Designed miniproteins, single chains, continued (5). Designs and how they scored, part 88

Each design is a single chain, and the fold is of that chain. pLDDT is the mean over its residues in the fold that is shown.

## One batch from the design tools (miniprotein)

Design m19053
Fold by ESMFold2-Fast:
Structure m19053 (fold): chain A 93 residues (1-93)
Amino acid sequence: SSDRKFLEELVLKVLEAAGAPEEILEIIRRAAEGKDLTEEEEKLLEENLSELIKELQKILDEKLAPLGEDASREEIKEKVKEAVEEFIEKLKK
């Protein structure tokens, strides 16, 4: 879906800011294009993303907490973008 591509492009931006290897960035780019990943590529993403996902999830939970259960996709996307931008600034320090 377009929402999946949006999230994958944000993940790519976070990984670039974190100094992730080009190999990992290429895997994410292919996933964002709707390409199937191999089992080994999925494992590499899990190994490189798990800690970053945990930290980003904390920021996402904080930004999304004020939104109601009926929050629109656009409202959620805006908060996700805010969380990603905040996380990127944290990674650059």
Scores: mean pLDDT 74

Design m19054
Fold by ESMFold2-Fast:
Structure m19054 (fold): chain A 97 residues (1-97)
Amino acid sequence: MEKLKQAILEEAPKALRKMEETKRKTEKELLEKGVPADKARELAEKKGDEEGEKVIADGLVKKTGVEEEKARKLAKSNVSALKVARVLRQMADQVDA
């Protein structure tokens, strides 16, 4: 159990970076194709979330040898937590300004 938590903590920063990169790239590509800004942002966020889940799940399987199904379930939960943490960080940044 603790080894699984450690693997999640190690993969979380990589997943967050991949989510942000995928979101920015996808949003730019969709905007260039003439997709409306609101729809482009929504689709880009969904694709970013999927890539983040893949990074965490792959890392968990490689580092701990857990079943793929269990790894995917944990990855989805952790991506949701990362999104909440990002919102809290943005709110804190506005208070500090």
Scores: mean pLDDT 76

Design m19055
Fold by ESMFold2-Fast:
Structure m19055 (fold): chain A 68 residues (1-68)
Amino acid sequence: DPTILAVAQKELAEAEAELARLREAVRRGDQETVDAIMRSHGAATAEEAEARLRAAIARARQVLQEAE
């Protein structure tokens, strides 16, 4: 299904970009960006936000792999 593949590719790209942004914000001490990402994912901590983003990446990768 081209729609499922397109959605999975978009979700993978968005989750990878947001994980990179979270890590960079933590590295720079940008607490406003960290807080924004945490709120966006319903996370209470930066570690929980990272765990949720990693889970989203893993799920998107699984969908893409199963479609091969």
Scores: mean pLDDT 84

Design m19056
Fold by ESMFold2-Fast:
Structure m19056 (fold): chain A 93 residues (1-93)
Amino acid sequence: GAEQLRALAVEALGPEVVELLERLMEDKDPFAVRFRQAAADALGEAVARAAQRLMAQQGKGTDEQRERIAELLARTPRGRAELARLLAEAAAR
């Protein structure tokens, strides 16, 4: 679930970086767009279609979309590497 993914992200990336990610993804900032693009690229076309479907089901807010995308990324080593790169870039600002 979303809470378990957050706990794993905190374990791997640290709590401050996870909080920064959550804050940056609250609005339509460039990091949120890049995160979604990274999810599509890392998981391939089939999962990109699933991510698009999850985004289309947006009725409960951006937080739920973020958690779903994070869950998809966390399932692959490539996805996790891209997430880590984006978080490190955001933290460097």
Scores: mean pLDDT 52

Design m19057
Fold by ESMFold2-Fast:
Formats: C-alpha cells, sequence, structure tokens
Structure m19057 (fold): chain A 63 residues (1-63)
C-alpha cells in the first residue's frame, strides 16, 4: 500500500514537479527520499510537525 503509492507519487513528482502534489504527498516524498527532520519537512511543505510525524509512520525510510 504505502510503497506502491510512493512510487506513483514519485513518478508524478518527476514528471509534473513536487508542487503538483498535495502538501501531505509532498511531505511523504520528502520523508522517503531525504534525511530532513520532521520539523524541516513541515517548514518546507507548510504542514504541522504532527502531520509529518504521522506520515513518517506510514512511509518509513528504508536504508
Amino acid sequence: MAEERLEELLKKAEEEGLHALSKEDQAAILIYNTTLSNREIAELVGVSVSTVSRLRRLYPLRP
């Protein structure tokens, strides 16, 4: 579920740019592909830190 959706969001971001995604989807991509903290992602995307923390539980980073 989460990984398949992230692949779809990544393709959309690659083709249309990150701004074409919802703020929550942008945060999910940043969680998956970057080492940014919850606070940095929240500030960059314009969502709450709580939203980023919740999304990180759904889309855990893989080494």
Scores: mean pLDDT 69

Design m19058
Fold by ESMFold2-Fast:
Structure m19058 (fold): chain A 96 residues (1-96)
Amino acid sequence: EKEKIDKGVEYLSLGAYYLQRGEYDKAEKYIDEAMKLLGEDHPAVLFLKGKIYYKKGDYEKALEYFERALEIARQQDHPLLPEIEKLYEEVKKKLA
């Protein structure tokens, strides 16, 4: 279990790294691998998925992923909660 979680976190870090570099296809690949290890409803997985769609200009899909991430992060009192809330409000403004 720990080895699976550690590998999943490593894939999330790689996904975030490639997302920051604008390499969205690589970012998506690593985040999808993280999802297989950490689960579909992991707030960090959902948040990074939302960020990929946001960077690609798919604001509707970004909003969907941020809403799911926000719900789970609030339930778990997750450290990412403030960052998820900030991007959720930003994407809502893009759709207004």
Scores: mean pLDDT 85

Design m19059
Fold by ESMFold2-Fast:
Structure m19059 (fold): chain A 63 residues (1-63)
Amino acid sequence: SDAELLSILRSRMFQYMTQNNLTAKQLSEVVGVSQQTVSRLVTGETSRVSLETQEKLAKALGI
């Protein structure tokens, strides 16, 4: 489900940020998305993301 996918993406983003001491802004630059998109994903304020954003996150996080 989309909710499970977003949960996995959030968990992996949080782990990656913690492991590499990155802020949401720095992660957004690495992924190539807006800082607002990263912040909303990390806080769980979104139930959906575009396919393009999902692909960029998966590629950057090695998923």
Scores: mean pLDDT 78

Design m19060
Fold by ESMFold2-Fast:
Structure m19060 (fold): chain A 80 residues (1-80)
Amino acid sequence: MTVEDGEELFRKGQELYKAGNLKEAAELFRKAGEIFKDVDPEKAMESYLLAAEAYRQLGDHKEALELYGKASELQTKLVR
């Protein structure tokens, strides 16, 4: 997967999120975060946070906490 694949997934995730398709949006944001984590940690963090927020709105608190954790780990790497 390339950065362009991550950008496409992120864009489609935002479209689905705005349409109210929160579960599919969360899955696409998670995938985008996985692509970005090694090449664009800030974009990966944003992607994980958006996925976490979508899961929180769905009531899937376990998935939301996991993704908040992934974003927090990336933030720690960015400030070091």
Scores: mean pLDDT 82

Design m19061
Fold by ESMFold2-Fast:
Structure m19061 (fold): chain A 76 residues (1-76)
Amino acid sequence: DRELLEQARRLIETALEHLKAGDIKKAVESLTQAIRLLEQLPGTDEVLRLLREAQYHAVNGDIDAAIEYLEKALAL
């Protein structure tokens, strides 16, 4: 459980870096992997909601909103 949480955190940080660099495809790929890991763990509903919002905004070109949601997820 701890290793999966740490792996998911690193994937969220990687997605944030890619969004800031303008690499939306790599950001969405990292987010998809983080979501899949967190779906296997209990007590992750709030972080999953924030990651899904970030993914939605990223694919719709609202990068600033996507970054905000990822920063909120990392603050949990």
Scores: mean pLDDT 87

Design m19062
Fold by ESMFold2-Fast:
Structure m19062 (fold): chain A 83 residues (1-83)
Amino acid sequence: EIEELEKKAEELLKEIEKFYEKIVEEYLKEKPGSGPEYMKEVWERVLKESPYPELVKIIVEGHLHATDEEVQEEMLEKLKELI
């Protein structure tokens, strides 16, 4: 039961990650920039256009306060609650 939920969570995370990367790359190509204010605009674009805005919001908020590894763990816990 839990193993099946973890597998589904991993599959959804990969789908969301691919979508996130695509939107970020598109935005960077259309409006190149850097710095914290610019990254906030990028994240707001990803949240708005994501098919899973709740999950992307968790990813973005986690990324502000943790390493990629910590964000991955927090996202997995949150996904278990949503699935």
Scores: mean pLDDT 62

Design m19063
Fold by ESMFold2-Fast:
Structure m19063 (fold): chain A 79 residues (1-79)
Amino acid sequence: MTELDEEQREEAREFIEKQLPAAREYLETLDRAELEEALATLKAMLSQQQANNPTDERLELLREAVERMIKIIEELLKK
């Protein structure tokens, strides 16, 4: 398996943080039904990832990104 280097992990984190405002802006254009569908899809992906590779550091970084996206969608659904 190809492991992420320290630099690659930092770049991935920076990419996620940089993309969060754009992702939020895009999600704000979706209606409630679309947001609920996106939320269900992301939660399903998170569950599948945890079942298959719970200790993989690379997948843990992706899991954190997915959890961040889920929180944004949940916040938007409260509006």
Scores: mean pLDDT 70

Design m19064
Fold by ESMFold2-Fast:
Structure m19064 (fold): chain A 65 residues (1-65)
Amino acid sequence: MDLGEAVRRAMEEAERKLREEHPDVAEIESVEVLVGPTELRAVVTGRLRDGSTATVEVVLPLPPL
């Protein structure tokens, strides 16, 4: 798996987690992916229907390339 595919998967899992924990999310405001030496950390922030915001984090190990 290349790094781009790993980043995309981390972003997709973070967004999915946000929607699972907050099914009333109206839009995604930001997605940040931090690439460490051994892991990817994805942080997604969404805006909820009531105008508040929610943030979730997903940490995935980097696959051996």
Scores: mean pLDDT 78

Design m19065
Fold by ESMFold2-Fast:
Structure m19065 (fold): chain A 90 residues (1-90)
Amino acid sequence: MMTLRQREIELGAEAGVLRIALTVARRYTKNPTPDQQKLLDEMDRLLREVDGLLKEVRQSQDPARRQELLDRVGALIDRMRALWNSFVAQ
């Protein structure tokens, strides 16, 4: 059974992979289209929200609150993956 700490580590690692992907996309996309720029900006915004929620998880001693925050992180990571797939399809 996966512990809340293991879920936190795994979600943090997934966020790290998406952060690397976003950095690479920004570096190698010369003159992004308005649609590409919108996707990159939204991913950056969601990544900042994920970082804030993971900080709250680390500061919380309440298992129920940590579970709620990690579920929110998971949903944001799923949304970022959808945005990334949209970006690479262009």
Scores: mean pLDDT 85

Design m19066
Fold by ESMFold2-Fast:
Formats: structure tokens, sequence, C-alpha cells
Structure m19066 (fold): chain A 98 residues (1-98)
């Protein structure tokens, strides 16, 4: 809950200066709220594992696309499946090219 409060404050600040960052923070807030709404530790762990698997699959696709020089498709997966901002997605692709 302390983390959720900090993210909500960061989102309000980012909304005025960086709307893309605000959207990214909003997605993190939604993730934490969903996690807090689950009634048991087992259900929270299961949700975390499911999200981790989803992100790992997306990361594998991104790496394959970058290897094939399909940077636009890789960027779309980073934004749509991993929830990164367009700027973050571009930086991540550039780091993979190194």
Amino acid sequence: DENLKRLEESRKEAEKTDPELAEYIDKLIEYLKKLESLPSEEEREKFIEKERKKRLEAAKKVLELVKEEKYEEAKKILIEELGLTPEMAEEMIESFKE
C-alpha cells in the first residue's frame, strides 16, 4: 500500500510533465491494485507467476524480432504486451542492438 501511494503521487506529477510516463505509472498502479484485491497469498503468487510468464514470452518474441531486424514489430510488443512507453521501447531496442 505504501508503494501504491507513492506511485499515485508520482503519476499525478508525471501527468503534468510527461503524459507517457503517467500512462506507464497508471498501468503499474492497476497491477498493484489487482494484486491487493486478491483474497489470499496463494492467489497473489499465482497472479505474479502468470504475469511473469507473460512477460518472459513477450521478451523472447522481442529478442527474436530484434535478431531479425524487425524493430517496429519488437517495439509494438514492448508497448502493447510489456506496457512500456514508446520512448522506453526505443531505448530498449537500441540497447539490444549493442
Scores: mean pLDDT 76

Design m19067
Fold by ESMFold2-Fast:
Structure m19067 (fold): chain A 115 residues (1-115)
Amino acid sequence: ISSIINQLESIISQLEGILSKETISREEAEQIVSLLAQISDLLEQIENLLPSLSSVIQDVRSSMQQVANILLPFLGGPANTQLSDQEQQELKTALNTLITKLKLLIQKLEEALEE
């Protein structure tokens, strides 16, 4: 669990780094997809170890799906496809929501370790 928490904290730091940029490029979008895959693997491990966290995990998965729904049309388009200002704002909002839910998941994992 400590290793999982450290990996989640690293992912949050990387997402916050991407979010701090004025515009999210195709390269950053590809990095986000890679980070979502890593989160998915960690969530499966957490759910197997701590089934009581299933509700929190489902909330994280829902936020990940919102991010994926914005990124998939962009990444499936031509290499010169750019996110509009509106899509940039929607993506940043979805990423902020995901980061908030991941931080809550870490808090719940730390609480479970104290029991």
Scores: mean pLDDT 83

Design m19068
Fold by ESMFold2-Fast:
Structure m19068 (fold): chain A 94 residues (1-94)
Amino acid sequence: SEEELYAETTARLEALTAEVEAMLARLQSEDLSPAELAAADRRLHEISRELQTLWAQVERLKDPAVRAELTARLDAAAGLVAQARRALEEHRAS
């Protein structure tokens, strides 16, 4: 159902957002090894691909208001990924 798709999309989006926020916090506060930085880079790429899948799912929703809500949340999540990538590059430049 559309209600189930909404619930699944919001739950997954919340989980990905929390994961990126935790990763960003680590990148801003911890001295990470090259292996940990490489793992973070790979995971950010995986999250970006999953956000693209969620974008495609949201495009199929029938309610324009629900689509607008979820696209705004996806855009916010993409912004967090961009912040994490900038923090990662700062570590690599150090």
Scores: mean pLDDT 87

Design m19069
Fold by ESMFold2-Fast:
Structure m19069 (fold): chain A 68 residues (1-68)
Amino acid sequence: KKGIEEALKALEEGIKNEDAGGALGKLDESLSEEQKEQLSKIAQELGKVPEDGLDLLKLYIEALKKLL
């Protein structure tokens, strides 16, 4: 699933570069509307959504791995 792999790479680079905004923008470009909805659901089920942008990227990486 190409979009999920591209999103994972973008989020990992965002953590490395401490750029949550850029990583989230790449996530939005890489995923379909349906995949974004699934990601949001899985992230919410995994726990409380973090206020910190980098912690949010870590949560989304875990959620995307569950979508593979």
Scores: mean pLDDT 78

Design m19070
Fold by ESMFold2-Fast:
Structure m19070 (fold): chain A 93 residues (1-93)
Amino acid sequence: SLAELNENADTSVEALLKVLKAQEKAVEEKLKAIESGEIEASEEELEELKFYLKMAKEAIKLVEEGLKKGVKAEEVIKEVEKLIKEMEEKKKK
């Protein structure tokens, strides 16, 4: 969250959603450049980018559903953090 703009919970969650959507777009653009042959990438780099894209999409869905249902910002942020940790742990196995 932007500590200086912490006047309401919705502002913090909307800022998080904006960051997540920007990250999703950046990863999608890089993947498209790799698939078009504009950028060369190793199989490991491609796998990592696909993993981060999936993680970003799942986090965005969780934030959007939380906002739609009127869930508290703190709970939405905790669920996103939990999702990221669970997905990273599954990747290590």
Scores: mean pLDDT 75

Design m19071
Fold by ESMFold2-Fast:
Structure m19071 (fold): chain A 62 residues (1-62)
Amino acid sequence: NAYEKIKNAKNLEEMKKIAAEELPGVSQTELLKIARKLIEDGVVTVDEFLELVSTVPVEKLV
């Protein structure tokens, strides 16, 4: 799943690549779950997560 792939990424650039591939196809509810887990588990900061989603059109996430 997207969470595990992002969690196991080596750096922010790899996380961006995974986010661009995985996040456009997920529901809004699933995206919120992924966001919560990544931030709560310390994988990314809020700012880093915003950078990840900026690679995906907002219209595709909503």
Scores: mean pLDDT 71

Design m19072
Fold by ESMFold2-Fast:
Structure m19072 (fold): chain A 92 residues (1-92)
Amino acid sequence: SMMEEIRKKKEVLEAMLAALDGHELLAAGVAPEEIEARLAEAIEILEENAPLVEQIVAEFLPVAEEMRERGESMEELLAREKERLRKKIEEL
């Protein structure tokens, strides 16, 4: 079903976004315990859907390479990927 495929893509995109948000919060010094359960759930979803995750990540690799060549930081790369993932969710 097309609707089931859309729901699965949305779930995976939301899990990817949650994982990136969790990483930023940990880097900012937020208590790991407060986001651990959310990160664990997101990781489980991503592991169950590894081929789809790899496909979505592969779409960003050329952009990430260009940003690295321009000397942009990891924080800028993460912000760009988060924006891309949010846009993909909105387009579903």
Scores: mean pLDDT 77

Design m19073
Fold by ESMFold2-Fast:
Structure m19073 (fold): chain A 73 residues (1-73)
Amino acid sequence: DIKKFVDLVNKLMDAIENGDVDTALRLLDELGRLYPEMRELIEKIKEAIKNGDFDKAKEYLREMAIKVFEKLL
């Protein structure tokens, strides 16, 4: 369900903007469970978050959203 993806991405962006690393990682785990084809991008986002590189995490998240739009929307 694309709505579930959009809802999770919005919550993830909010968590990243608030520096809530634990919530962001949990949301990424749920995204990986629902969209296993996105696992490589999800792991890159997790790595960026763990390294404190929130700008890079947002760039990867945007790339993931574009890929979902192209393939699943």
Scores: mean pLDDT 82

Design m19074
Fold by ESMFold2-Fast:
Structure m19074 (fold): chain A 80 residues (1-80)
Amino acid sequence: AAIEQLVLQNPGISPETINLAKELLSVPAAQLQARLLEILLAQGLDPATAHAFAKHLAEGVEKGDAESVLSAAALLQKFG
């Protein structure tokens, strides 16, 4: 599971980061990627850069990358 991978890959990870990951993973990865893409496009990023960033963040969340979790959560909190 993605949450299990997050904990295994990031020893000492904060409960707050785990909770953010749970919220992000409550939707299908493709839906998270699409939502991040919409936000990035709305903020004025060009389509190629927006697609690359959305994919990078969504894949990072699924792989248990704490920085990707925090970045994706910040975008959704501020612009979602």
Scores: mean pLDDT 77

Design m19075
Fold by ESMFold2-Fast:
Parts: sequence; C-alpha cells; structure tokens
Structure m19075 (fold): chain A 80 residues (1-80)
Amino acid sequence: MTLADAEALLERELAEARELAEREGDERLVEVAEAMARVLLLAFKKGEADKELGELILKTADLDLDKQLEILEEVLKKLE
C-alpha cells in the first residue's frame, strides 16, 4: 500500500462517516473519523503504522466519542 492508496481509502471512510453523522445528527462522528485518519496517515509517513497502533485504535473504538477524540489528539501530539 502506498501513501496515495492509504489517503484514497481514508477519504472514502471519511465520506461514509460524514453520511452517518448526517443521518444520526452527530458531528462528533466526523471529528473522530478525521482525527483517526490524521493519526493513521502520520504513523504511515513515519513508518510507525504497526500492530500496536491498530490495537490502540480498536480499544479506543469502545469508548464514547469525546474520550476517543481526547486519546486521538494525544496520539497526534506524540506523532508530531
């Protein structure tokens, strides 16, 4: 998978998240999806897209949306 392939896949996932947010009336769904996409793209660019990051994302998905955003923003800060 190239960076361009990853970006195209994430654009599609973001479009689906936006449709879900419109349907449910909750813009936080888009905010979480956008933060997730930024984490994945930065990790890919730094060569840190590994199993541990995948496990963190899966664990985060079981939390409420506000807590998901908090964790994803902290991960983004560490990747920068």
Scores: mean pLDDT 71

Design m19076
Fold by ESMFold2-Fast:
Structure m19076 (fold): chain A 100 residues (1-100)
Amino acid sequence: SKEEIIKKVKELLEKIKKLYEEWKKEKDENKKNKIIDEMIELVKEMGKLASQLEGMEGTKVSLLLTAAFTDFELSKKKNDEKLLEKGVELVEYAVELLEK
C-alpha cells in the first residue's frame, strides 16, 4: 500500500540522516567514503520503493532520488560536504512530497 511505502521511505530517510551525522564527525577518508556508499545504497532502496507508486507522484519522487544519488556520488569524488548536504535535502523533499 502507499501508506506502507511512505512508512518504509521515512525509516530509510532517518537512516540517511544518521549516516550524514556520522560522516560529519568522521576523520578517516576511507570510513567517510564507506558512509557515503551506505547512503547511496539507502537511496537506491528508496528508488525501488518509489517505483511501486502509480502516476506522477512516483515519477517526481524518482527524479528527486536520482538527483540525490548523483549528489552523493559527486560528494564522494570531490570531497564536497555541500553536495552531500544538498543530496540529503533532496531526499527529505522527496519524502515530503509523498506525504501530500
Scores: mean pLDDT 86

Design m19077
Fold by ESMFold2-Fast:
Structure m19077 (fold): chain A 47 residues (1-47)
Amino acid sequence: SSGDRLRGGILGTLRTTALTSKLSDPEVGDKVEQNLKNYENLLNELK
């Protein structure tokens, strides 16, 4: 479905960014991880 595709694409990108940022700058990685969790929670609410 389009919704599942959009969710998977965005979350996949955010996860990759979080991992890469954490390897380069742990503080940035922590912020991205927090944003990813918030985004996942919002998507679960919209379900």
Scores: mean pLDDT 70

Design m19078
Fold by ESMFold2-Fast:
Structure m19078 (fold): chain A 80 residues (1-80)
Amino acid sequence: MDERIAALVAGLSPEQAAALAAQAEAELDAVEAELRARLTPEEIPAAVEVLRLAAAVARKAGNAALAARLEALRAALEAR
């Protein structure tokens, strides 16, 4: 899993990573509200993998604050 995410992120240019991180940051409040309100237990594994990918993209873009927020949301979902 994590190896596949690392390979996908390695294929992104710095500019592509920055653009994706900026989009994720802009949408994060809405996504976080949706995940907290609507996620069923069956959907949690898929959501966790998406958050792991988004955090890896944020790290590649140099946005440590966004990466930390995405990892905190992932940890909260895994604790459910």
Scores: mean pLDDT 73

Design m19079
Fold by ESMFold2-Fast:
Structure m19079 (fold): chain A 94 residues (1-94)
Amino acid sequence: SKEEVEKIVNGLKLIGESAEAFKDWDDSTFEALIKKLLGYLSHPDLRVRKAAAEALGELLKVKKTEESIKLLEEALKKEKDPEVIKLLEEALKK
């Protein structure tokens, strides 16, 4: 439903806006969060996929692990939406 999509999008935006809170998390717990957000890239609604990609980008600005980078690179290879591809490329940019 539209209300469910809006709730998910707002939650993902809050995670991205709060990215600094995750900088000191242990690698395993951080990677579990990254995997959860990557799951939203398979959502049928483009708004959810874009919000997830933006949140991933904000998280990778504050903390990076070899596994988190690898997971994003694998997700980028499978992504077909140009808007989501651009956001994931930006997340991996140095």
Scores: mean pLDDT 86

Design m19080
Fold by ESMFold2-Fast:
Structure m19080 (fold): chain A 58 residues (1-58)
Amino acid sequence: KKKIEELRKILKDKVPQSLLDSLIKAVENGDFKTVAALLALAGLSQEEREKVYELMKE
């Protein structure tokens, strides 16, 4: 629960809500391939993508 709240805080102002909802679902499922694809589509920086991956490790 806490890591999903952190994900929302990191991305809330950088991606559309629909894309954020899809990312949250993929993170909850541990689906790294879908997370990587969605982050690439969102045009996020390497630093922002790294923060998302760190949340998935916990």
Scores: mean pLDDT 75

Design m19081
Fold by ESMFold2-Fast:
Structure m19081 (fold): chain A 81 residues (1-81)
Amino acid sequence: MKLEEALELVDKAIEYARQGNFDETAKLAEEAARLAEESGMPQGVVDLLRAAADYMKQGNYDEAVSLLEAARDELRRALEA
């Protein structure tokens, strides 16, 4: 349940980034990281989400989106396993 919610938040974060709403993207990435950590996801996935939020806040938008997409793929794999 929390893992599915984390994936939904990452999908929304990527959508907001495409719309130029970078502040909302960073907030959603931070919340997704918290839910991923609570769900027992590997620390590497949690770190990707936290790094994405930090890069978004620093104005490194392309790098932040790449990290969100990597985290999304890992969350999808976890739900399929």
Scores: mean pLDDT 85

Design m19082
Fold by ESMFold2-Fast:
Structure m19082 (fold): chain A 84 residues (1-84)
Amino acid sequence: SMTDKDLFRSVHRILVDDGGVSPELAAMQAMVVVSGLRGVSSISEEDARILANEVLKFAKVPVEKRPLLSQRLAETILKYFQEK
């Protein structure tokens, strides 16, 4: 099952490897995701996409990269709830 640590690592990896985000900024945004989902039992696809887009915005990922990366982040967030 996907743990909080696995979610952190997956979000961090997407932001660093594909988003070109610094490891430090990526770690802050990954922590925001993990902390924001604490105590949440489920999430809709729409809310996962909203969260993914906000993460990419605050991580300062270029606008042209956001559609693909928002999809990948949303899928990662949804997988976390499916494997919990």
Scores: mean pLDDT 85

Design m19083
Fold by ESMFold2-Fast:
Structure m19083 (fold): chain A 71 residues (1-71)
Amino acid sequence: MIKLKVDLSGLSEEQKQAHLELLARIAIQEAKTLPKEEAIELLEKVREVALSHKDEASAEELQREIERLKK
């Protein structure tokens, strides 16, 4: 089980959005180097983090990558 921790409580809304976008991009790039099962697990965990911070755009991008991998 992969557990990600992101503390955004001290950031402005713009800084939170930038951090979540960066996290999503890093996760997508890392997923390309991982086995399919591990890639899906990573992307799902990062998507949960994005949704918990109301970043629907990053969550949707992550969801599209998960769907491409699962086909």
Scores: mean pLDDT 75

Design m19084
Fold by ESMFold2-Fast:
Structure m19084 (fold): chain A 76 residues (1-76)
Amino acid sequence: KSVEELKAEALKALADVKALASQLSDADIRAKTLAAVDAAEQAINNLTGSAEEQKAKLEQIIAGAARLKEEIQKLL
């Protein structure tokens, strides 16, 4: 996949996490989760380096979002 395709996937994955986080009843966990999503979105917007380096970073963000989604689903 291209950097552009992975960037779109990463942003979609983060949007899914954000939507689930909004359903959390615990205000502290919700705030921390939303802050983590915002930090990841900033990292995507500030991507630098080679295409391979950018792809590796985006794949890490996608994997992180998937793990976070699983953890949130356990709390819902």
Scores: mean pLDDT 82

Design m19085
Fold by ESMFold2-Fast:
Structure m19085 (fold): chain A 69 residues (1-69)
Amino acid sequence: SPAEEAKERLETKAAAAEDTIAAIPEGKEKAVEALREEVERLAREVEKLTSKEEGEEVRRFGLEKVEEI
């Protein structure tokens, strides 16, 4: 589903952000900001293709990943 695809993409993006932060800790704020933008983009795409509920689920999932970083 679009929501599952979005979550998988966010997992990959979050892992890449963690790698970037591990290499360049001073870049954490910028990496987190980029991830937040991707979360909002994917959540809106899912909402348009499926429902607001699915879009909110993707947004919640992505924001949890952001907080783990």
Scores: mean pLDDT 83

Design m19086
Fold by ESMFold2-Fast:
Structure m19086 (fold): chain A 96 residues (1-96)
Amino acid sequence: MKLPEILDVLVEGLEALAEGNYKEGFRKIAEAFRLANSPKMAELFEKWAENPPSKEEIIRFLNYLKLGLQGLKDIIPGETYERILEAIDKAIENLK
């Protein structure tokens, strides 16, 4: 599968979370994991779209995602990497 396509869908989900649209955000994150051939992870985020977890749990997830993505900086296109980090930081800030 094309990594840029997966990352674009992930960015859309993270940007929706930053806007407070949790249902759309988690639905898009689930779609990204489905494209990444991770159906069990996709199912988890589809459940989170229906029943959003606590703000603390979402912030914890976003911080772990940010750490994981920093380890992949050389693999992710620069503009996409910057958009992902900006969306994560905005989502965390808006959840505080």
Scores: mean pLDDT 80

Design m19087
Fold by ESMFold2-Fast:
Structure m19087 (fold): chain A 68 residues (1-68)
Amino acid sequence: SADEYLNKATEALKAGNKDLAVKEVAEALKLKPDIDKSLEGIAALTPIREVYKGVFSDLLAEAKKLAE
């Protein structure tokens, strides 16, 4: 499911693996195009929220290109 891919992306980001996170978010976007609102919610919930917000912004842009 899209939520499963978002969970995998979040764990990849916690591990510092941006490439895997981009791939997982792209798969989620293919299943649920409105998922970008959920991605913002995930960023807000991280303990290092400000750092993750910057990474999530770039990640979302890259993932949208892959989902096309």
Scores: mean pLDDT 68

